# Ledger of designs, part 4: designed miniproteins, single chains, continued (6)

Each design is a single chain, and the fold is of that chain. pLDDT is the mean over its residues in the fold that is shown.

## One batch from the design tools (miniprotein)

Design m20114
Fold by ESMFold2-Fast:
Structure m20114 (fold): chain A 96 residues (1-96)
Amino acid sequence: MREEIRRDMLELAELLAKEYGFSEEETETILNLIRALVDRDEEKAEEYLEKILEFDERVRAVARLLIGELLATAKLEGDEELAELADRVLEKLDSG
């Protein structure tokens, strides 16, 4: 289940990054944020979140969509730790 969520989320992230014309750095940052969140690495998630907040609104909007999808999936699967972490990251994306 966790590996399936990781795979699906990374595939979606790559698709959206390509669709919205992300740079290599922007793409790697969003993929690394997804990996950190799924692995529940709060320190790495915060590091990549701060980097995303420095990017333009286009990248931040796509990040909000991806983290919102991850939050919804975590809630459906009963993964409370992932849901809480994703919710905190989403709040910072909406506020920054």
Scores: mean pLDDT 84

Design m20115
Fold by ESMFold2-Fast:
Structure m20115 (fold): chain A 78 residues (1-78)
Amino acid sequence: MKTTLTQQGVKVTVEEDEKGFTVTPDGALSGELSFPVKNIKDGKYKDKRTGNVFDVKVENGVATFTLPGDVQYDLEQL
């Protein structure tokens, strides 16, 4: 599923698959990001680009995690 939203004044595109998701902000984005999800579950995800691990929390169909300020993320569930 593909979702486009605005967070902290930055336009963000989120693309979900069955194993993870890609986050593409239209600019550098840092801090807490929240967006609606369908298949993403609570847990640890690894960014396949950087190797960084993120704790993703999902409550009532909304995922939340903290971003370090990169311009793209490709997250796969651990």
Scores: mean pLDDT 76

Design m20116
Fold by ESMFold2-Fast:
Structure m20116 (fold): chain A 117 residues (1-117)
Amino acid sequence: MTPAERAAAALVRAALAFQEKYPDVKITRLRVEISEDGKTARVEGEITAVNKDIDGKELAQGLAEEAIRALRELDPSLEVKEVTIESDGIIKKGEKARVTLEFDVENGVLRVRIEKL
């Protein structure tokens, strides 16, 4: 397993762990990608606010926390040095957003993005 493949596995585990802890959000359509140069792991999903309005920033922060934990547990050499969070604000009940978890293995940058659909 390459470092990027281990990072991708960690990001998938983070999304699944988040889904178990946050029942007001449903994550579907998970896609896993590794960059052609093998330096970046990316997990993209679709999220639905099922029970209530959800603050996208709080959701992104929760996902970042799960991703940091999963990366550390799977491979301690995958050190998160920087976290960037981008969010479109409130996802209203019944609305969908795209979630992107991206980890730059070389620079240790974790990016979490929530974009309204």
Scores: mean pLDDT 85

Design m20117
Fold by ESMFold2-Fast:
Structure m20117 (fold): chain A 62 residues (1-62)
Amino acid sequence: EPLSPEQREEELRFLQLLYKARITGDEKAREEVRKYLKEKYGLSDEQVDLLIETFGREAPPP
């Protein structure tokens, strides 16, 4: 089903945090991403770390 406006805004904010965590290595941004994914999607810490690492390789240029 299509995303709501609120969901779309959260997704954009999340992508910005994920990019910051992966590219700058910001530990606070990484922790925010981890908590967000665990609360919203029930992902494990290992799954979150893998997603952050994978995002950096497949991300389109800014």
Scores: mean pLDDT 70

Design m20118
Fold by ESMFold2-Fast:
Structure m20118 (fold): chain A 104 residues (1-104)
Amino acid sequence: SLTQSPSSLTVKVGDTVTINNVASRDVNGKINWFKQKAGEEPELLIYNTSKRAEGVDSRFSGSGSGTNFTLTISNVKEEDEATYFSQEIAFTPPVRGQGSTVTV
């Protein structure tokens, strides 16, 4: 299983957001992070723990190892208001975290 924290947070433009994910077992760095806005398709932000997807702003970063993984959003913009999901792909079927809703 994947446990994300916090499940919701309210921030101001220019803040730094940290979303943590704890896996119930070692996922060998096979963690992705997605951004989901209402009415839009999910956007891949980070793959394999720390690699940015093509076209993703450098304000988004990923880190972690073993069972503990973090998504960091620096210098938050209004457009960062969204729900953010972790996903592990180490095991079949892939498992998604419950999501963390960021309000700006």
Scores: mean pLDDT 80

Design m20120
Fold by ESMFold2-Fast:
Structure m20120 (fold): chain A 111 residues (1-111)
Amino acid sequence: IVEELKEIRDKAVELIEKIASDPNPTLEQIEKYVNELEELLAKVRQLHEKADLSDPEVRRALLWTYRALIAGAQLVLEKARVVGAPKSIIDRIQKLLEEARRLRAEVEAAL
């Protein structure tokens, strides 16, 4: 589970780097970034449901992975707003942020 979480975190970091290096993303690129973040969050949710939160390495891996997803979602939200993305896309990013923050808080509460 820790190794699987590290893989997801590394993919989230790669995605953040890609988003950050794209100065003028098209609406298609924004949608693709949102789709990738939603897929990564879904994978983390599945691992979180199976996670032994009494294990400090598992808690740390979950916290770092959610932190990366939140950072990516915040970055894509900023870029989506700049390019004037439709409300439906903004709403999807905000829901992803709300869910990732809620799940991160659950892990923090287990400490």
Scores: mean pLDDT 84

Design m20123
Fold by ESMFold2-Fast:
Structure m20123 (fold): chain A 76 residues (1-76)
Amino acid sequence: KREEARKILAEYNAKAKAAAEAGDLEKALDIAIEGAVEVARVLGVPEVGEELAEAARAGDGEREEELAARLGEALA
């Protein structure tokens, strides 16, 4: 469960970093959001991933930080 989620997170983080290094910040953000949604699904909290994606796209940084912290605790 957690090991699978960490593997998925690492794969998406690597892709997002590659896109950011190429200067494609929009693609990097989309990849990071997709990764967070998939990690949340694997951890059994898909609703957290969906809300995080909405918060990130809406620019709601406070809500995004709150939801990201919840996923981080589930990964720990």
Scores: mean pLDDT 78

Design m20124
Fold by ESMFold2-Fast:
Structure m20124 (fold): chain A 107 residues (1-107)
Amino acid sequence: MEDEALRDAARAAIEAGLSPEEIVRFLTYRVAAPYVTSPEQAELILEAAELYSKAVKARRNGDLPAAEKYREQARELLRKAVSPEKADEIFARVDRGVEIVEELLKE
């Protein structure tokens, strides 16, 4: 997903009243969706999205060790669902999406 598409998705989610934790879950799924070819892959991606959401919540609450643990678990699940190269691409795009959400919330 291009940066502009990430901005559009993040803005739509903010306008819909989603929390930052809900937005990161939504963005993780949306970025990973094109790589889903089986129900098993979809389940792993949904679990990874939930863990990334928990990581964002832990970070915002000041629990940095828990945030890092959840983030690492989410990465591991994505690497099981897709190739390591695609998992790293998905994480880079989700991280960019989180940055965009933080920028938009300042506006």
Scores: mean pLDDT 77

Design m20125
Fold by ESMFold2-Fast:
Structure m20125 (fold): chain A 74 residues (1-74)
Amino acid sequence: MKKLLEGEILYAFGLMYAWLGKKLNDKELLEKAIKLLEESIKLYEEALPELSEEQQKKAEELIEEAKKKIEEIK
């Protein structure tokens, strides 16, 4: 549970840095956004074995959303 929440927090920070990087045309902020989104994916994946089946499906959806955002930024 806690790792899932931590992953969601890092995902939110990743989205924030992606938005700022686009607004400021700052490649370094975009690279930081990618790193934060990758870390959120890792936390979701680490949480999966400890989650219920329904929570695992939600975590998998969040992993897919984070991966899509990384591809959008790259």
Scores: mean pLDDT 80

Design m20126
Fold by ESMFold2-Fast:
Structure m20126 (fold): chain A 58 residues (1-58)
Amino acid sequence: MTPEEAKELVLKAKDARQMTIAAGMSGLSPEKAAQVGAIYKETGSKEDAAKYAAELLK
């Protein structure tokens, strides 16, 4: 999955749990996918979570 596709999936997620699932579907490990959800919980920003997921796939 491309970084841009992963970013779109994370942005469409409604909560941190859905963001973790979207990141995992994008090919990230369970630990990395959990970090994407954690960023949203800490920052409240879907954009920050999506950017982090895209960076991990480069």
Scores: mean pLDDT 80

Design m20127
Fold by ESMFold2-Fast:
Structure m20127 (fold): chain A 64 residues (1-64)
Amino acid sequence: MPWSEEERERLKKDLREAFPGLSDEEIEELTDEVAAVFEGRSYEENVDLAVLTAKFLYLSKETE
């Protein structure tokens, strides 16, 4: 199942704090990509891994 809207909102907030230079569109894209990786798992159980996954995905895009 996809993450709940509340879990997605919490991830977006955490990502904005981790990446203050990213646009709202980039934060939304990272949120969707991280949610896909953690399909069927709660954000609260995986918050550290979710943020690390977002950092990995962001770095792979920024080096282009």
Scores: mean pLDDT 70

Design m20128
Fold by ESMFold2-Fast:
Structure m20128 (fold): chain A 85 residues (1-85)
Amino acid sequence: TEEEEREKLRKELLKLIGEILRLIGDIIELEREIKKLEKELKKTTDPEKKEKLKKKIEELKAKIKELEEKIKELLKKLDELDEKL
């Protein structure tokens, strides 16, 4: 019974780790996209195109913050599960 409960907790822990790693991957991709857009922004002289690029960069930065908060929440759950093992 205790061994079965530990196995279930380990499976939940592995699933949670997988979710955290996926979110980290998503952040890395968004950061790469931001860097690409920032390089394009530096080369752009058109005011309308600059404004659109700035808005896209801000939207991606907001998305990263959202994902960082989600990771923070999942890390708390991971710590709680690890303490039960």
Scores: mean pLDDT 86

Design m20129
Fold by ESMFold2-Fast:
Structure m20129 (fold): chain A 77 residues (1-77)
Amino acid sequence: RDEEIAARAEALHGDPAAREEVRRLVAEGLVEAGYPREVAERYAELAVELEEALAAGDEEKAAELKREIAELIEEYR
């Protein structure tokens, strides 16, 4: 929720090491929300990568990442 918004902001400005720490924090939050660890970690990785693609203006990569996230959620159902 609020933590997710803060994590998105940090991902836009963080270096690779800070980015990895933010990704792990987001994944832990998703596990707390009831997602399996593997799904939560993959979701967090895709979400951080999506923010980077959007910040870089890479619309093609952003669209692919959005589709991957949607497929991951559908597969979990």
Scores: mean pLDDT 73

Design m20131
Fold by ESMFold2-Fast:
Structure m20131 (fold): chain A 95 residues (1-95)
Amino acid sequence: AEAARRALEAANRERVAAAGAKLAAMFADLQAAMQATTDLMQEATKAGAVEAAVQAARDRGAALAAKYPEARALILESFQGIIDRQLAQARAAAE
């Protein structure tokens, strides 16, 4: 009986750890991609190439959403937020 209880406890810990690791990997990928996209859009704004950077940001968001379909809405919303913020900054700078 003791061995069966320890096996169930170990399986439950492994399931929780695996779910946590997958979630952590998803957030790490999202954070890295969002930072790289923000940096790309800031440099493109300085260079006057904002339109190409907006398309690259959308393509990157779509690729990450395809990798993590369970978080698709969150990923696409996060990337759109970066685009909207950078376009607003570019418009303010042009005023």
Scores: mean pLDDT 79

Design m20132
Fold by ESMFold2-Fast:
Structure m20132 (fold): chain A 99 residues (1-99)
Amino acid sequence: MRTRVLARTSIGLVEVEAEGDRLTVRVRAGPAARAAAEAAKQAVEAAGGEVTRLEIGPREGVVEARGVDHDAARAAGEAAAKAISEAGGSEATIGVSEV
């Protein structure tokens, strides 16, 4: 069973893939990538998951985790998108979709 969450903002993109108990969050948000990746990590940990990988670059972040469900995947994507919106100030258009 696979779940995908896609959150789009005017300055960045968040992609979440969940399969079984594993989760990958990919953030492409320029200067907001750190805040978004850290928000996703906090959402995963709040859901009882274990973050196994955290990589933050100048424009992109990746969070990998285990021990999570589909609700945690959605929460991580929404938290990351919110962090991007807050970092961009006026850019509040967030679209979240599940596949």
Scores: mean pLDDT 76

Design m20133
Fold by ESMFold2-Fast:
Structure m20133 (fold): chain A 80 residues (1-80)
Amino acid sequence: SLIEEAKRALQEGDYDRAVELAEKAIKENPNDPEAYLLLAQAYFKRGEYDKAIEYAKKAIEVNPNDERAKELLEQIEKMK
């Protein structure tokens, strides 16, 4: 799946590919919080904190109980 491929890309440090695959996953299912979380993680790894915050918030909007997205948002906000 696109989500599993994006996770592998993120684990391998290929953040550009992780972004590409997660964006494709969102295009196919815009209500998948995992895809938004992967985008947030990839942008965070790239140092693009504003985009990472944007997508972490979208993940929480789709799933308000997403603890990983909340933890990531807290981590990124400490970089402000």
Scores: mean pLDDT 85

Design m20134
Fold by ESMFold2-Fast:
Structure m20134 (fold): chain A 80 residues (1-80)
Amino acid sequence: TAEQYAAALLKLLDYLESQGYSREEIVDTLIRVSTLLANHARERGEEDVAARLEAFRDWLKANPDASVEELKAEIRRLAA
């Protein structure tokens, strides 16, 4: 579900932040992972979820300087 993908992305973000990755590295990783998760959702027939993940990816590309708080808020929006 969208909630499961959002939860996975939040856990990934917390992990990357805990390991001392830069914001640029975190955003780049989230772009790559969101692409993979969108493909996974589409393979499962969850086209609406795939579209939300692709929109999140595109938002990340448009907002490379987004704060961790902004990243978390946008990830939570995937589940809304």
Scores: mean pLDDT 86

Design m20135
Fold by ESMFold2-Fast:
Structure m20135 (fold): chain A 89 residues (1-89)
Amino acid sequence: EKEKRAKELAEAAKENLEKAIEAAKAGDERSAAAYATAAALTLVAGLIEGLKLTKEQAEELKKLAEEFGKVSGDEKMAKILKEQIEKLE
């Protein structure tokens, strides 16, 4: 059950981060912030539930968080996202 929940969480976080990156590249700062916040909340929910990510899931999400930081300039949010992902490893 928890492995399936972790997979669902990883996919939800990935989708939100991909949308955040797309919005940031388009100059839609409001949507970028909203999607990044949704990803962060998804990761926090996973921590509360005691879920664990695979190494591959964590590495993929960290790359997306790093890209979000670069395209948005929101290095603080990128750091928060990476720290939450690391706690789920």
Scores: mean pLDDT 87

Design m20136
Fold by ESMFold2-Fast:
Structure m20136 (fold): chain A 65 residues (1-65)
Amino acid sequence: ATLPSAVARKDYTAKTADELTLKKGERVVVLENVDSEHVKVRSLETGKTGLVPKSVLGDPGSVRV
């Protein structure tokens, strides 16, 4: 099954070992919602899995302007 995808809206540098560093425009798949502020994602560029703030991610289908 295809997992939901998102795109990094801005560069984000991981602050902890559990977080994932993303570059603006990097594509990720959303694996699960951890809490109201964070999601667990996998980078399609590096294949790495980690937590990122939801505010860093944009849904290409809903937030494209």
Scores: mean pLDDT 74

Design m20137
Fold by ESMFold2-Fast:
Parts: structure tokens; C-alpha cells; sequence
Structure m20137 (fold): chain A 65 residues (1-65)
């Protein structure tokens, strides 16, 4: 479904952003701020995905640190 494709795309992008920021030596505070910005962008880009689902994915990816 479109929702499943959008969720997978969002998870990959959030994971890639997190990995990039960690590799560049950003602080936990800076990483959180950037991920919040990414969620704001994705909520507009993926209208089929509720913002709460994007936040859940962010939280899951952060736990996999």
C-alpha cells in the first residue's frame, strides 16, 4: 500500500539522517532538533502518514543507537 511504502521511505530517511549526524559528531540535543525538523518536513511530504507514526519511527530509530 502507499502507506507502507511511505512508512518504509520515512524510516530509511530518518535512519540515514541520524547516522549522518552521529558520524559528523553532532550532540544529542542537535540530533533531536534536526530529527524534529525532518519530521515536520515529512508530515507535509507524506500526507498518508499520520505525524504520530513519523514520531514513533523517530523514537524507534533513536532507541536502536
Amino acid sequence: SQLERDLEAARRAITDVLQYLKDQGYSDEEIQAELDRVIDLFSRRYPHVPRSELQRIRDEVLREL
Scores: mean pLDDT 81

Design m20138
Fold by ESMFold2-Fast:
Structure m20138 (fold): chain A 90 residues (1-90)
Amino acid sequence: MDVSDPQALAEAALKQAEQLEFAARAAEAAGDLEAAEALRRAAELLREVARQLAAGRLPSEELLAELRELEARLEARRERIAAAVAAALA
């Protein structure tokens, strides 16, 4: 995969957003509404990144900073989110 190709990066961002939406649904089913909300927001931001990349634009520093902040918040819940996803797949 060519990481310098905006189209390839946009496709990767869309796949990540899809995975985060699935994780959000699993977290919601497990009763972790805070994790579900953060995961949905991260998915929305990744779809925006993908839209900008597909249009030949680089994502803004503000958009990337918000994604990094959400990633840090989700890391604190990583094990609970992974358990919820595993339960949803069972």
Scores: mean pLDDT 79

Design m20139
Fold by ESMFold2-Fast:
Structure m20139 (fold): chain A 58 residues (1-58)
Amino acid sequence: SKLEELQKFAEELKDEPLRERVEKVLAYAKELGVDPAVAAYIALGATAEQAARLVALL
C-alpha cells in the first residue's frame, strides 16, 4: 500500500535530522496522495496502521 511505501521511506531516513526527515517524508506523501497528518505521524516513527488510527481519532 502507499502508506507502507511511505513507512519504508521514513525508515530509510532514520539517521537524518528530524526536520529533514519530516520535510522529505511530507514531500513524498504529497506525491503518493497520502494525508499530511498521517504522513507526519509516520515521519515521527509511527507505523502506517498507528498513524491512520491516530488521525481517525481527531
Scores: mean pLDDT 82

Design m20140
Fold by ESMFold2-Fast:
Structure m20140 (fold): chain A 60 residues (1-60)
Amino acid sequence: SAELEALRARVLAEAEEGVARMRAESTYLYTGDEEKRREEEERARRVGREARRRAEEVER
């Protein structure tokens, strides 16, 4: 339904915004330290995977 699709889109958008914000805020960690950059990238990817899982649950 349109309501379910809107909810799913909102959940995804909010999560993607969260990931983007986290990435932007960790800019200082991305520069000058390769290990910290790798850790932050892993965290961002994990959050993205969690968001996708939540969106799939809503679609059900």
Scores: mean pLDDT 70

Design m20141
Fold by ESMFold2-Fast:
Structure m20141 (fold): chain A 65 residues (1-65)
Amino acid sequence: MGFELKKPSPVTKEELIDEILAEMRKQGASEEELEEARELLEKEGTKEQLEAALQALKLKKELLE
């Protein structure tokens, strides 16, 4: 079966994208905006950019912006 143990960094790009989209949805993004964001993140997003984007979205909530 195609699973592997990767204990220091178990988070995949797909998991990061899903978390980003979930945070965007919680902040009021439309389904069309989420679909566009998903396509862009899958095509152009690096793992580092995805991690930074997720952290920025969480920080934005904390700042109540």
Scores: mean pLDDT 70

Design m20142
Fold by ESMFold2-Fast:
Parts: C-alpha cells; sequence; structure tokens
Structure m20142 (fold): chain A 63 residues (1-63)
C-alpha cells in the first residue's frame, strides 16, 4: 500500500494528466479508488483526494 506522501504525489500526477476538468477529476478519483482497493490507509486515501483537488485548482479547473 502507498504511503500518504506517495498516494498524494500519484493522485496529483493522475489529475494533472487530464486534458479537461472532467477528465482530470475522473483520473484523480480513479486513483483514490485504486489506492483503496490496494489496501491504502485512510490517511493515504485522504491525502490522495486532497492532492487531486489541489491539482485541479493549479491547472485552472477549480475556478
Amino acid sequence: APSAEEAAARARAAALAGKSAEEADRNGMQYVHDAAVAGADDEAIAAAGKAAREALTEKGFGG
């Protein structure tokens, strides 16, 4: 299972790979789901979700 730091970094990368706001959000959510299925801790899952949302804002999809 990934650490919180690894999960956050991977979720951010997945979101940033999206070509649109919808794709970026879907990519981030897909990683969070995959991390949970892989046995990630609640801390890692929360960190991944936060990082994905912050990535959307950084790319201009959050506003």
Scores: mean pLDDT 77

Design m20143
Fold by ESMFold2-Fast:
Structure m20143 (fold): chain A 61 residues (1-61)
Amino acid sequence: SSMEEKAVKEIIEEAEKMLKAGEPAGSVVDKVVELMEKKKLSEQNRLKTLTEVNELILKHG
């Protein structure tokens, strides 16, 4: 029932990988937005993904 839930997890994992590799926050956000559009996430799942990515950015920067 949750192909989107799996997609959210994969996008967050990619964001964390980019941050650990030293990518700037702006590049990470751009990639996250690209992946959300490609996977056609609902508004609710986009908001959830961005919230979790922003928390990761705060932890790394």
Scores: mean pLDDT 85

Design m20144
Fold by ESMFold2-Fast:
Structure m20144 (fold): chain A 56 residues (1-56)
Amino acid sequence: IDREEIERLAEEVARYHKEKLGISDEKAEEIKNRAIELSLTDEVVYRALRREVSKI
């Protein structure tokens, strides 16, 4: 699993949630960091992250 790819995908997801839910920058950063952490430890989460970003 490529960390740079995970970071890029997590950033896209955080931007999407910020726009759709009107969450704060702090909350968006928390979501991004959580997605990176989970994707690095769980391949299923990484595949789910890729799938979600492909729909945005």
Scores: mean pLDDT 76

Design m20146
Fold by ESMFold2-Fast:
Structure m20146 (fold): chain A 60 residues (1-60)
Amino acid sequence: MVRIEIEAKNLNAAIAAALRVIGEDPRAKTRLEGNTVIVELPEDPEVIAFAEELKEEFAP
């Protein structure tokens, strides 16, 4: 599992980011810590690339 942290502007944005990750790959595990989504993904480069792009999209 690869761990990626997605920092968002607020809780609603963090929830939206978590839902987009789960929608892309249901194997993903997400945990909310304040305005940050902690994502655990399989060692799948396509899913990892999606999460990294999402991290940039939701950056504060």
Scores: mean pLDDT 82

Design m20147
Fold by ESMFold2-Fast:
Structure m20147 (fold): chain A 68 residues (1-68)
Amino acid sequence: MISPEQLAALDSLRETARELGVPEEKLRRIDELYEKARNATTPEEQDAAFAEISRVLVEALRELEAKR
């Protein structure tokens, strides 16, 4: 089960990414992974989803910095 703190952190990250101008395709991918984390039936699936969210966010932020 995803914790309320993890949900709040993910919501904050999604909102910040949107405000920073992360491309819609990457925001969609983050949303897909967020839903995957929420619906995960095993801890392994949840951990994998969180790791992937982190990876996508880091990549998106680097691309935003490069576009300036």
Scores: mean pLDDT 74

Design m20148
Fold by ESMFold2-Fast:
Structure m20148 (fold): chain A 59 residues (1-59)
Amino acid sequence: MEEEERRKKIREEAEKYRQLAGDYYTLSAKSDINTQEKYGKLAEEYRKKADELEKEAES
């Protein structure tokens, strides 16, 4: 199995989720109360996915 390609794909996905989390954090901070909670929750979920993928890449 090619670990190099596996790590590259995992890092690409982690980076994508990091970008999504950042975007939703920014939107949350500038939104109304209802939207702020919704986007904040999404940002947290995407951040967790990115963290999980980064741990897999380290393995």
Scores: mean pLDDT 79

Design m20149
Fold by ESMFold2-Fast:
Structure m20149 (fold): chain A 74 residues (1-74)
Amino acid sequence: SEVERLAAEADELLARARALYAAGDAEGFREALLRAGELAVEAARLQGLSEADLEAAREYNRALAEALAAEAAA
C-alpha cells in the first residue's frame, strides 16, 4: 500500500538521521528529519487529515527539525 511505502521510506530516513546525528552532521540530520516529516504528512493526507491539519503538521515538523538540529550542533 502507499501508506506502507511511505512508512518504509520514513523509517530509512530516520535511520539515516540517527547516523548523521551520531556523526555530528547537524545539517544532514536536519535534512533527513525534514524529508521524513514530508513523508509523514503525505501518509496523514492519505488517511484523511484536513489541509489545515496537514499545514500545521508541516510547520511543526519544520520547527522541530530545526530545534533538534540546533541541539545536535550545540
Scores: mean pLDDT 84

